# Designed miniproteins, single chains, continued (2), part 8

Each design is a single chain, and the fold is of that chain. pLDDT is the mean over its residues in the fold that is shown.

## One batch from the design tools (miniprotein)

Design m4249
Fold by ESMFold2-Fast:
Parts: C-alpha cells; sequence; structure tokens
Structure m4249 (fold): chain A 108 residues (1-108)
C-alpha cells in the first residue's frame, strides 16, 4: 500500500457516515504495509522544526484515539476533529498517526 492509496481510502470514507470506521478497517487490513510508512511519516512530522503546531496537535489526537487509554480522552479527540472540519491532508495525517498507535498497541 502507498500513501496515495491510504489517502484515497480516507477520502472515499469521508463521503458517508462510516468514514472513520472504513479508514480504520483499511488500516487494519494493510497493517504490514502501513507500519513502515506510518513510522517514517510520524518520525518526519515530529522531527521537522518547520511543521506547524496544528499538524503536531492533529498527530497527537490520532494517537490518543488509537491508544484509547480512557473513553474521555478518545471522545475529546474525536470532538476536536469534528470541530476543526479537517482537510484531506489532516485526515491522512490523523489516519497515519492512529494507525501507528494501533499497530504499536497490538505488538505491546
Amino acid sequence: MTVEELREAVRLGAEDPKAYEEAREYLEKHREEILPLTRELNRAAQALPEITEELKELARYGAVVAGAETPEETLAALEEMERRGVSEGELLLFAISAGLVLLEKEKA
């Protein structure tokens, strides 16, 4: 799977009420291909001093949702995502961050 394929899956899901669930299911089906891409993109996003605070914050929300340490944290992250009216790029970054945490949690 490529980043373009992941972006397409998220975009198609965004047109219906199952957008989040379809994106998550896509990530789970392609986890072996996604893991290296997710780690590389997350590392690049966190390491680059030029990226905006908004991008860093979005990545943290994705991690919280996938990590699901408490229901309150998960709900707060989802509510913030809805409030922002996220763009395609932001949805992609969110999905990648969520995928990373989900895959790490499974291996833990």
Scores: mean pLDDT 50

Design m4250
Fold by ESMFold2-Fast:
Structure m4250 (fold): chain A 110 residues (1-110)
Amino acid sequence: LDKIIAQAKELLDHIDQLSVQEALSQISKLFLELAKEVGAPKSIIERISSLGEKLIKAKTEEEVKKYGSQIMGLIHLYSLTLDKETQQKVQEFLTLLTEVMKKILKKLKA
């Protein structure tokens, strides 16, 4: 989990050097890695994977917000079934990915 959080911090630090498509691909990968790391059931992993494919293909701010928020919501809700320490680390991850998403949305406006 700490490794995935470190990867999210690295992505945030280098987001301005990435294309929108590259950034969306990296976010989708990190969401899937987090879900697997916290032991999410196959049904949740498959849903995150499907939404991640839609997120990578997103061309508008509205699509990025829609699919990104759906993935983050699924991860957040599942995290509530986990121990407090893991739940706090998942929240740190979601906060970092929210900041990455904000930067991606700014790139889409340009």
Scores: mean pLDDT 87

Design m4251
Fold by ESMFold2-Fast:
Structure m4251 (fold): chain A 95 residues (1-95)
Amino acid sequence: LIEELERAIEELRKIQLEILKTGDFEKGLKEMVKILEEVLKKVKDPESQEWIQREIEALKWAIEEKVSELDALLFMQSAVGTLVVVRSAEERKEA
């Protein structure tokens, strides 16, 4: 699971970089939602599942409301931060 979380974080970072080059924030946010939904299927911890689910809902809200580019960047960074926190929680459980 930790390796899967690390890969997901790397994928989210690659999407951020791609969006900064293309300006297609809607596509980037949608791709991030898909990555988070895949991670959610693999995470068993209820608290971690809740954090990921809340982040998915936040990103979907940002897409629906067509938030500004600056706000979209903040939502994208929040998605990365959420998986970093989840990874840290899973690491503590395996220790």
Scores: mean pLDDT 80

Design m4252
Fold by ESMFold2-Fast:
Order: C-alpha cells, then structure tokens, then sequence
Structure m4252 (fold): chain A 78 residues (1-78)
C-alpha cells in the first residue's frame, strides 16, 4: 500500500541521515510525505512531520527536541 511504502521511506530517510547523506534523507522524507497524503493516512502524515522536525532540531544541535520528535514519529508508525 501507499501507507506501507511511505513508512519504509521514512525509515530509509533516517538511515540516510545517520550516514550523513542529508540530501537523500530530505528527498526520501519528501516522497514519504507525498505518499502519505495520497493515502490519506493521517498517522503517517504526522509521522513524516515529526521525523522532519526531529532532523531539523538535530541540525540545530537540539538533541533533546530531536529525540522527542523521533519518539513521537516511532509511536505513530506502530
């Protein structure tokens, strides 16, 4: 389904970010968002938003907020 593909793209975006490929992470997360919206899956849409905020806070050096948003995303993907 589009929802399952969006969830996999969120996971792949996080792996790309951890490897330092921030451009690939952004592209994969954008694709996940498009698929989540097309699927009308509100939980996955919110997971994309929280993942995006997590990566943004990590770039700003705010590790605490980055982890809080990542945890929210992980809960939404269950």
Amino acid sequence: SLSELAKELIKESLKAYEKGDKRKAAVLLTAAGILAVAAEDERVIQAVIHTSKSLEYDEQGDEKKAKEHLKKSEELLK
Scores: mean pLDDT 91

Design m4253
Fold by ESMFold2-Fast:
Structure m4253 (fold): chain A 74 residues (1-74)
Amino acid sequence: MDDIIEVAERMKKAALKVIPEEEKERFNEYFDKLIELLRNGASVEELKAFADELEKEGYTVEANFARTLIVLKE
């Protein structure tokens, strides 16, 4: 659990270096929600549902990070 959260936090820091300033607040919001789900012991099913919601809203980058973390948790 702790290792996957550390990976998620490192991914967030790396992504923030390349994301435009005007998009950072949105990215931070959704990525923080993803980290919160991981901290609360969300199931693979719950994480997949969150990734699908992000993709439907057009947040493809955030959805891809969520799916990567799901694979690491499985």
Scores: mean pLDDT 78

Design m4254
Fold by ESMFold2-Fast:
Structure m4254 (fold): chain A 92 residues (1-92)
Amino acid sequence: MTAEENRELAREAVELARNSPAFLRALAWQIENQRALAAGLPAREPSEQELADAEAAQPVFERIAEILDKLDEETKKETIKEIRELAEEYAA
């Protein structure tokens, strides 16, 4: 796989994330919950809205995961970081 092919796949994943508000909200909730657990706080149960967002986001999570699995390790890490930053920015 060329560096160009990796960049195009990474752009596709980021664009899918950017265009799915349900995905961004669902991922932001996962990030907050992971941070709470890391800080020794109990995991909170998702609200009905958070469950609905997770359900609606499922196809986007699946497609992004497929793309990420095709990327080289370095591009994958960079792409995950960018997508997580988009989710946190959207939730702010």
Scores: mean pLDDT 82

Design m4255
Fold by ESMFold2-Fast:
Structure m4255 (fold): chain A 88 residues (1-88)
Amino acid sequence: MKKTVSFTVSEVVSEMEELSKETDISEMTARQVAALLLKRKEGIEVNPSDIEIIIEGKKVDPNLSGGELLELLQTLPDSAVVEIVYET
């Protein structure tokens, strides 16, 4: 069953900046970053392959690197919506 967790761009950027202190996010995929965000913020453990990322209604390339995802998010308004969709 598909579930969705919604964040603002500012929330995701803040969490990715905290993750970058512990892990090189540029060597991770966007899906792997999303899986860590779900674990840290919601306590949910999900396989990265079961995750889709949607920003302002548009699907993001799941093979995008975590560094590329952070750069993309930094070009968007802080209030823009990031949806993490995952299979349960």
Scores: mean pLDDT 83

Design m4256
Fold by ESMFold2-Fast:
Structure m4256 (fold): chain A 93 residues (1-93)
Amino acid sequence: DRLVELVREARRRAEARVEELEKEHELSEEERRLLLAKGVGYELARLGLDRLALAAAGLVLEDLDPAVLDSEARIEELAARARRIAEEVAARE
């Protein structure tokens, strides 16, 4: 549950950044989707879900398509994977 909230917050922050870019630059739909996906990846890493942990689950920044993240079920799947990895990483330390 907490990780689902963190993923949603990451998306919200990424959307705000893309919105600011749209005010200064004319972005295509594809450019908006790519920037949002990269932004979500950055915010997830900032929340302690580093790229190594995400990569271990087969999650890469390129796979964080905004259209997929619009699904609550997909957000929950992403959060569940991230949680499992975080627990495994913590157990190894």
Scores: mean pLDDT 60

Design m4257
Fold by ESMFold2-Fast:
Structure m4257 (fold): chain A 88 residues (1-88)
Amino acid sequence: MMEEIEEVLKRLEETRERLRALLAQTTDPAVQARLQRLIAEVESVMEYLKRTVKEYPDDKEVLELSIKLARETLRRVEEELERIAAQL
């Protein structure tokens, strides 16, 4: 379980870094707004997951649900990131 949490957090961090790199490459305000929203979503999920691990370290059901929600957000953000990258 902890290894899964660490892997998801690492992927969220890597995705945030990729979003920031794309933000630095674009001057289109609409694309910048989309990237900033995705960065905020990633940061929110990272904070939520870290807080859940701290408050409920032994609650397997809560941790599994939190991992699932984080993975769903990560998948959606990664799909949108690839769409934005393809337009640049």
Scores: mean pLDDT 86

Design m4258
Fold by ESMFold2-Fast:
Structure m4258 (fold): chain A 94 residues (1-94)
Amino acid sequence: MSEKEKEYQKELEELDEVIKELVEEAEKKGLTSGEEYKEVVQRLIDKIEEMAKKSKDEGVKEALLSLKDLFEEAAKTPEGAKALVESLKARAES
């Protein structure tokens, strides 16, 4: 395995852990409003942005920023934010 492949896998594993942590937090809080779902997605965006800023690999940085853009698009509506959190929960439980 190349050093670059190890770095890429490590960043993806860290991202999966961040997603799991925030989904578990959302479940424990018992989210019922679209505004609460939007706040969870905003925390995901903030963490992805910090990971992108710390990344030294341009490809990893671009991938994280693309994911951030997708999450920002979902967070434009309460329904989109809820759908994103539910999808991430389903992925984490698989």
Scores: mean pLDDT 74

Design m4259
Fold by ESMFold2-Fast:
Structure m4259 (fold): chain A 86 residues (1-86)
Amino acid sequence: SNADLIARLQALLAQLRAATTREEVIALADQAVALVDAESSDLEVLIEAGMLRLSLAVADVVNASFEELKARAIRHLERIIALLEQ
């Protein structure tokens, strides 16, 4: 259900907010995208998950700061959760 998906994504968001390394941010974002891809059929939600993946991949390639990677991951995951709550 959307409620179960939201609860699991909120748990990942809490872990993202506590993250202290690039590797942790990337792993948590990958888990969130995989979870959305597996559990959602909502096109808008799937697009936002794709944007999360792309945004972090681009930031990692250009060696953006940990703070930038974390901020991007949090922003996109918050957006995904907001879309599911509509």
Scores: mean pLDDT 89

Design m4260
Fold by ESMFold2-Fast:
Structure m4260 (fold): chain A 90 residues (1-90)
Amino acid sequence: GSLADVRAARDALVAQLATKSPEEIKEAIEKIGARHLVGLLLDRPDLTVEQLAEELKRMAEAGNVPLPPFFLAVLAEHLGIDTSALDAAL
């Protein structure tokens, strides 16, 4: 796929992520074991997993989640979001 295809698929996942509660996002981060990685990627290593989940939801609602596409796909899979479009575009 083109860069535009990757961006469109990523934007669709971000929109789906915005529909999830902070509690669901927190549980997904904990199941992945990625609390420290999420904190580093958001430039907020000082935040708790609860605060990181709330921040991710706010970023998703704003349409701008600064996570690499592969990690966004992993997080989305743990939230029950279909990632097939992004996986096909990568």
Scores: mean pLDDT 79

Design m4261
Fold by ESMFold2-Fast:
Structure m4261 (fold): chain A 68 residues (1-68)
Amino acid sequence: SAAEAKAAIEKAVPGLELTEEQAALLLEAVRAAPEASAEDIGAIIKQLTGKTLSVEEAKAVKEALLAL
């Protein structure tokens, strides 16, 4: 769910605040392209939130969402 995606992202990167709508869009993007790199995930987060994540933070988000 959108709420589960938001909770998973915030647990992976505690400083990153997302709306449930933004979290749902990111979850859909990850599920549509599970082979996407951490850099690709970081680019999506920047497009949605305007916030630039480190490669390590983007990787943590990807892994958290794929575990759902």
Scores: mean pLDDT 81

Design m4262
Fold by ESMFold2-Fast:
Structure m4262 (fold): chain A 62 residues (1-62)
Amino acid sequence: DRVERTLELLDDPSPVIRAVAAHDIHLFGPSERIREALERALDDPSPIVRLAARRALERLDE
């Protein structure tokens, strides 16, 4: 499942990979699981991951 794999990448040790995962996960459409994952990414220690999560949440809400 592409969604599950992308969710796993949000826990990757590389902040670049987590940022890409946060950015791309919105492409699978709006779901509670995706929204919860992105909300967790807003608290990520890396600013690039937090920015990607915010942008993805904006895309889910239009």
Scores: mean pLDDT 79

Design m4263
Fold by ESMFold2-Fast:
Structure m4263 (fold): chain A 71 residues (1-71)
Amino acid sequence: SMLDDATIDAIFERLSKDGSGKITREELKAFAEAQGLDYDKLFEKASKDGSGYITREELKAMLEELFREAS
């Protein structure tokens, strides 16, 4: 697993299909299922502002935390 900016950008571009610069709950769930990650924990950690959306910066922070724990 790699957490460079190119990897984060690729994941974010794939998930943010509407061009809003945000990821929806449904898009994050699909990603989590594909990666074998806990969807509920991912969304809870990333949506700490209560908006129900995940930004690129929140996605990066979330992935960094989860992969740190998985290692």
Scores: mean pLDDT 67

Design m4264
Fold by ESMFold2-Fast:
Structure m4264 (fold): chain A 80 residues (1-80)
Amino acid sequence: SEVEKRIAELRARVDELRADYRAGKLTPQEVLERAQEIADEASEVYKVAPKELRTEVAGVIAEAGLLIIHAIVEMQAEKK
């Protein structure tokens, strides 16, 4: 279904974002912005997802949320 395709695309985006952040390719601010976009899209997908797919969508939201938390903590620790 289109919902399953959207979930797979969102999962891939989270995995790529996490990998790029760990590789030092992105600033915490860039991670925060991109993770927020993924979380917002996943929240919209959750609203239209059938019951059996909602756990998968919630997983994407949770993983994006962890990246948001990590980015905020890093930004608070950074000195200019």
Scores: mean pLDDT 85

Design m4265
Fold by ESMFold2-Fast:
Structure m4265 (fold): chain A 100 residues (1-100)
Amino acid sequence: APALSPEELLARFEAYLAANPDASADELLTLVQQAVRDLVEAGYSEEEVEAFIERLLALLRERGVPEATVARIRDAALAQLKRLLARREELLAEEQSRRA
């Protein structure tokens, strides 16, 4: 799939929530994790992806998603972000070593 901007991903999430008001916590978590992965793979910074996560969580709250679910999604998304950024840094360091 083509890389999406944070704005495009937020618009897609808003449309999904409007169409699927009964979406489960697991479904929402899966979509958030995919969006975080897509943004990290597209080269967005930690700060940009964290800002996206916070904007998405605000949208979930506005749509009536329970705070316990929002907290769970936030914790999982931030943990995934840290893992993906560490992997990206490892791959960049390996690439630099190949060039040296």
Scores: mean pLDDT 81

Design m4266
Fold by ESMFold2-Fast:
Structure m4266 (fold): chain A 91 residues (1-91)
Amino acid sequence: MQELIEQGEEAMEKLRLLIEHLRGVRDTLKSKAQSPVIEKYREEVEENGRTALESYRRALELEPSKELEENLKKAEELTEEALALVDEVSA
C-alpha cells in the first residue's frame, strides 16, 4: 500500500515539474519546431500519468478512502493539463 501511494506521489510530482517546464519553454519549443523533443515530453507525461493513475487505483482497491479518491482525481487533472500543454507546444 505505502509503496503504491509513494509511486503515485512521485509520478504526480514529476507531472507538476513537467507542467512548469513546459509552461516556461513553450514559446521556445514552438519557435524551434522540435517535434522529437515535444514527443519525448508527451511520452514522459503519458508514462508518469499512467503510473500515478494505476498506483492510486490499486491503492483504492486495497484500502478505499476519500483521500485516495481525491489524489486519483488530482492525478487525472494533472495528466490532462500536462497533455494539453504538450498539444499546445506541438501546434
Scores: mean pLDDT 81

Design m4267
Fold by ESMFold2-Fast:
Structure m4267 (fold): chain A 66 residues (1-66)
Amino acid sequence: NIFKRDLMKEVERIIDEAVEKGLSKEEILSNIKSFLDMVKRWFPDIPDELIEEIYKEAEKLVEEKL
């Protein structure tokens, strides 16, 4: 849970910065996908299901902030 929490904090930072810069929903989600792909490379044992959960939470946050 602490690892998911720390990843979600970074995802929130990415969203906040991208919204401030005026990026579209598609661009913000692309940035999040790139971040999560990097995380998977550094932590190959991380479950794909956890990455999917984080991405779904990110989609909700983007909708809330736009």
Scores: mean pLDDT 82

Design m4268
Fold by ESMFold2-Fast:
Structure m4268 (fold): chain A 65 residues (1-65)
Amino acid sequence: LSAQQLNEVVNYIKALNPDQFKALSQKVPGDVGDKQNPENIAKFFLAMRDGNVDQAIADIKKLLA
């Protein structure tokens, strides 16, 4: 996983409003680590999609719809 791929998903998560971020953090597993850290959430979604940024962001959008 490249720093560029990670930062793109992290920046997307940071752009979410507080209610969206709370909803997203509640939907990731407890073994992700600190759920208040956007990097840990980004790594989880990227790992499910073999580092594909567009698919990771699409998964986040689908969960928040």
Scores: mean pLDDT 80

Design m4269
Fold by ESMFold2-Fast:
Structure m4269 (fold): chain A 86 residues (1-86)
Amino acid sequence: SKEEELQKQIEKLEEELQKLGQQLSEALADPSTPKSKIQQLVDQIKQLMDQIGALFEQLEKDPAVVKAFQDHLAAFKKALDELVAK
């Protein structure tokens, strides 16, 4: 079904997000990592989060649930921006 296709796309993007999150953690643990590399990883994570959010809006019919999910994504993106600003 279309719902099953959307769910599989979300799962694939979540796996990529987990992989990028691990790379970001490793980059942050290495004091020799340039700030530009941290910024690149954060930008890639934010792009994947945007794609996941867009697919979730297509899958979820409850606007309150969609809003709660979008609010959580926005808060996480803000935390990533603050991480780079240091």
Scores: mean pLDDT 85

Design m4270
Fold by ESMFold2-Fast:
Order: sequence, then structure tokens, then C-alpha cells
Structure m4270 (fold): chain A 87 residues (1-87)
Amino acid sequence: SLSDISQDVLELLQKEKEADELAAEGIATGDKEKLKQAAQIYRDLAKFYRELVELGKKTNSETSMMDYYLKKAEEYEAKAKELEALV
């Protein structure tokens, strides 16, 4: 439903904000646990966007939408990798 879609979007935005805040604090303080938590959230977000790409393939969705989701997954994977390198 539209309500379910809106709720999922809000949850994604909240998770991204949480990861960004944990990453910033972890970098500033050298807190490895916060860096690990932020990296894990980014990995979870990347997985979600990759699942959207697979769903798009099954539903014959627009290529531009699948490209956008793939780019988002790659961006979150890159952020996770940078934080993992600091741990």
C-alpha cells in the first residue's frame, strides 16, 4: 500500500541518518564499535537496494530506476568499506 511504501522510505532515511551520525562520531572519537555499527547499517542499506534491483528485474521496471538503486547500493557499500578499513 502507499502507507507501507511511505513507512519503508521513512525507515531507510532514519537508518541512513543513524549510520551517518555513528560514522561521524566514530571517526571523531576513534570509537571502533560505532564505526562497526555504522558499517553494518550501510551494508544492510546496500542489501536492501540490491533486493530492489532484483525486484525491478522481475517486474520489468524502468532501467533508470534499477540503475538508481544499484548506484545507491554501491554508494553504501563504499561507505561501509571505508569505515571497515578504520577498524
Scores: mean pLDDT 83

Design m4271
Fold by ESMFold2-Fast:
Structure m4271 (fold): chain A 76 residues (1-76)
Amino acid sequence: MIEELLEKAIEAASPETRPELRELVEKFKKAKTDIDQLKLLNDAYKLALEGGDVEAARLLFEASVLLAKEMVEKSR
């Protein structure tokens, strides 16, 4: 589910923003901790907003909410 939102965000991003966003998503997939993953999603969200990619930013925000929920469930 989270990965599906990340792929949709990459597709929704402008051609100028897309390469950097894809690189952040690949780093997210390789990150070993939930905290590092959340930081990378925040960096991607900021990148999308600064590029004017509102739809990509919205999808990245949704992904961060789902990750936060998963982190809470894992801590139980």
Scores: mean pLDDT 82

Design m4272
Fold by ESMFold2-Fast:
Structure m4272 (fold): chain A 67 residues (1-67)
Amino acid sequence: EEEEARIERLAQGTVDGVDANLRAAGRPPLSPEERQARLEDYKARIKEAVERIKKLAPDYYTIGNTP
């Protein structure tokens, strides 16, 4: 399940970035519940996009599919 692990890592990185930006702006970080909800949402969206890209061009999925 390398692909699912990659998707989860991407989603976690995105949420971590949002949390870091909030803290840098002097705002409270995402709550644990909100963080998990965001993770699930991002995983679902990324999974769809990644699967499409992977089918068409695996290289794009691996290299060019990160923020």
Scores: mean pLDDT 71

Design m4273
Fold by ESMFold2-Fast:
Structure m4273 (fold): chain A 78 residues (1-78)
Amino acid sequence: LEAEKERLLAKATEAVEGTIAYIRSLGLPDEDAVIARLRALHDDLVARVNAAKSMAELEAAVNDFLAGVTALLRETFP
């Protein structure tokens, strides 16, 4: 479980930072707001992953993070 948490958080951080770099390259009118929301989703994922005591809790944290990112993308690129 702990090794899986470490790998997941490392990959999530890389994905988030890569996405932020991409968003900045697009010159979106409200990029700072979009980036702030993405960072908030990442912070929530980190907290929930660290608190997870089972694989089911880890799965729930990942699913909620992905749902949040999907909602943000739909809002940003309607």
Scores: mean pLDDT 80

Design m4274
Fold by ESMFold2-Fast:
Parts: sequence; C-alpha cells; structure tokens
Structure m4274 (fold): chain A 73 residues (1-73)
Amino acid sequence: PSPLVKLLREALGEENYSLLLMVATEAQLERLDAASLARWLARLQERFGLSPERVAELRRRALAAIDRYRAES
C-alpha cells in the first residue's frame, strides 16, 4: 500500500478505513486531499448514515494523516 494509505489506516482505524473503501478506491485514497476527502465523507454520510460528529472526527484524523504524509514526502 502507498504511504498515505498506511497513514490513513493508522489514523482512522481499519473499521473507518473500510468505510472509505465503500465510496473510494485505494488509488483514489492514495491521491486524497482536503477537497476529495470532503466528497468521500459526504457520500459516507449520505449512503451509510454517519453522524455529523463522526464525520467531523474522521475528517480531523484523515487531515492529520494527509498533513503527515505531505511533510514526509
């Protein structure tokens, strides 16, 4: 897996990462940024009924992983 995908799995946990795979491919998650993250989280909320609080927490953790990846790349 890509370094960003590894960081996402660690930041979100396997359960939440698996939810992202329901709306995005690993190739799309490898190129994840704030804008694409917002789109995928909106689809998770729409299709799987995630609460706004859970969406906000997933966004925070995923953004931290994206920032870490960019700092290391």
Scores: mean pLDDT 81

Design m4275
Fold by ESMFold2-Fast:
Structure m4275 (fold): chain A 88 residues (1-88)
Amino acid sequence: SEKFEQLAKENFLSNIKKLVFDKSLSTEDVLKIFEAAWEYLKETLSEETLQKIKEETTKILEEILNDESVDEEVKEKAQALLDYLKSQ
């Protein structure tokens, strides 16, 4: 249902910052978690909703990369996710 897809999108987007800023996770861990979540979304959601998630996630990651106050470790995680997402 469209309602389910909108809630799934909102939930995914709200967790991107939590994932990237989690200092207990390595860049490899963050990438593996993101890839697993993205593959699940590709099997579950419409192409239209996936495109919106991709666009909004890209914006969030680019905002993190352009924030001079953000640690380089967090930016490395954001860049890894952005590179993965651009390959999809």
Scores: mean pLDDT 85

Design m4276
Fold by ESMFold2-Fast:
Structure m4276 (fold): chain A 100 residues (1-100)
Amino acid sequence: SLEEIVKETVKLITDVVIEGIKNNLSDEEIRKRVEEAVEKLIKEKKLSPEEAELIKEIAESLTETLIDFIKENKDKPKEELIKEIKELSELMTESLIEAL
């Protein structure tokens, strides 16, 4: 279902961003890893062109939102930052599903 694909996409992006925080990756490296992960998801699930476009737009928007959040909260301990990113991603998932 489209809802399941959106949920999987948000979780995938969140996991990549959290790994980026843990490993001190650059914004550019995080963006690259998200793009690679999303392309893999599209291929594995054999998404239509329309579904693929939607998922790519969600991925780009969410990735930038999370990167901006990290920049604004860079002085916080990594554990606190990761917790807040998980909470933000859950709220974003709810909003995206409601908008479908």
Scores: mean pLDDT 86

Design m4277
Fold by ESMFold2-Fast:
Structure m4277 (fold): chain A 68 residues (1-68)
Amino acid sequence: SAAMVKKVRDMIDKTEKKMGVTFTDAAKKKIVDAVMNSGDPSIVYDTLAKVAKYVNETGKKTITEEDV
């Protein structure tokens, strides 16, 4: 649904601001598509938690589709 897509995008935007990183359009699309195809919103939480850990360990500033 459009509401689910908006919620997922809002969560990614909050993560970008909190961590000081940028997700590529391809990475954002991959996360949105995964949630929409599975029907499981927990995928967003798990993915963003893994990204936060990865950023803290590597200092990486740009999150690509390969990172999600």
Scores: mean pLDDT 83

Design m4278
Fold by ESMFold2-Fast:
Structure m4278 (fold): chain A 90 residues (1-90)
Amino acid sequence: TIVLQQNEKLGKAKYDDLLKRSDEMLELGKKGTEYDKVLGEIGEKLKELADQAKSETDDLGLGDAMDSVLEQSKKYERELLEEYKRKLEE
């Protein structure tokens, strides 16, 4: 149906968007500050989660899989940024 075709396209678009975000963070990680290294670690984790979900999920389930990856990545990002902020205060 049209809905299934839209879900497949949305899933691919979400995957591409997550990879773009990962690549941007990985580039920032190369700049060598302690904060940049944290961004690089977040980018690497996002790419691993997105690639794993893409490999394990069919095209019809990809949108939901990418939503799960985004939530996991946001949690990981919050945890690393909170740890980084704590180090700046100590």
Scores: mean pLDDT 76

Design m4279
Fold by ESMFold2-Fast:
Structure m4279 (fold): chain A 65 residues (1-65)
Amino acid sequence: GEGARALAKALREKPPKNEEEAGKLAEEALAGLSDDEAEDGRRAFMEAVEETGSVKGGAEAVAKL
């Protein structure tokens, strides 16, 4: 949805270098969104983390949206 696309844009503009940065940048991007968009973005991010097995991998997968 719209939140997932907004998160993807943020992660493309500042690609995380490690697991800690990936989590921090994702949370910062989601904090700037409406509640509904943040929920959509968080769901997409969590699904990507589960599929890739890492927070950084999840961020990289979401950035490709």
Scores: mean pLDDT 84

Design m4280
Fold by ESMFold2-Fast:
Structure m4280 (fold): chain A 63 residues (1-63)
Amino acid sequence: SFLEASGWTPEQAERIVRLLRERGVEATVDEDGTVSIAGEDATPENLEALREAAREAGVRVAE
């Protein structure tokens, strides 16, 4: 399974992937800015890491 998210700029997506990898989370980004987290389980921890990385990259995250 995997977690996939988009809705940010390509530059923000690249920043998110770098931040996730710094935190030990494997992530990729494609040309349209879709960020994917691959793993055996799509865990709440992986989702929270993605949200934190998006916030740090300047993406406005819903409350």
Scores: mean pLDDT 66

Design m4281
Fold by ESMFold2-Fast:
Structure m4281 (fold): chain A 68 residues (1-68)
Amino acid sequence: MLDEEKGLRDGEQMRELRRQGDREGLDALSRESAKDPELGKVLREVAEKLREIGDSIEEGLKTGKPPK
């Protein structure tokens, strides 16, 4: 079964990295957590969505406009 404790730890670390705007750290954590085949599929999709959200936020900061 998927390790619930692992998911909670990863979630907390991802949240902290996002607060700092550390996309590199988030990518590293996602890569490490994705070593499980099943979890890897889910984390790949989540990481892609998080990158899109992060990019939208960064673009908003660049242009001074929030993303839609």
Scores: mean pLDDT 62

Design m4282
Fold by ESMFold2-Fast:
Structure m4282 (fold): chain A 78 residues (1-78)
Amino acid sequence: MLEEVLEKGKETLSQAAEAYQAGDYVRAAELAREGARFLKDAAETLLRKGEISEEQAEYLIKKAEELEALADRLEAVA
């Protein structure tokens, strides 16, 4: 379900933020990339099953792209 995917995404972001605050930029980047892959896979799977709209899938993909960009920035400073 979309709500479960969003909650998992928020949890992963919280863990990434905690790692960043601890100075563990490598771990923060890994968590951000993991979250991005999860959101992309979930968007594709849920859209294919007809459980979410194309707009909802695009939202998840956009959030995944934002997480990938964040991971790239974190890796640059690690």
Scores: mean pLDDT 79

Design m4283
Fold by ESMFold2-Fast:
Structure m4283 (fold): chain A 84 residues (1-84)
Amino acid sequence: GERKKIEELIRRAEELERQGREYLRQGNGKKASELFREAAKLLFEAADSPALSPIESTGLRMRAMALLVEADLAEEGRLKAALL
């Protein structure tokens, strides 16, 4: 159902974020940036679902926006683990 599709989108986004953080650890900010942007895209797709409550949708959109900021910083070489 719709809820299961949302869960799958979130799961895929979390896996992409994990991979991106590993590339960031290796000093590959460009690859990390690409993965963070793809993860953010999936979170926005999940957040747009009518099956979510307003607070669930807002939380996913906020997380997606945070990943886009991290992606920009990683691409520019400005994101290091210390920015958390």
Scores: mean pLDDT 85

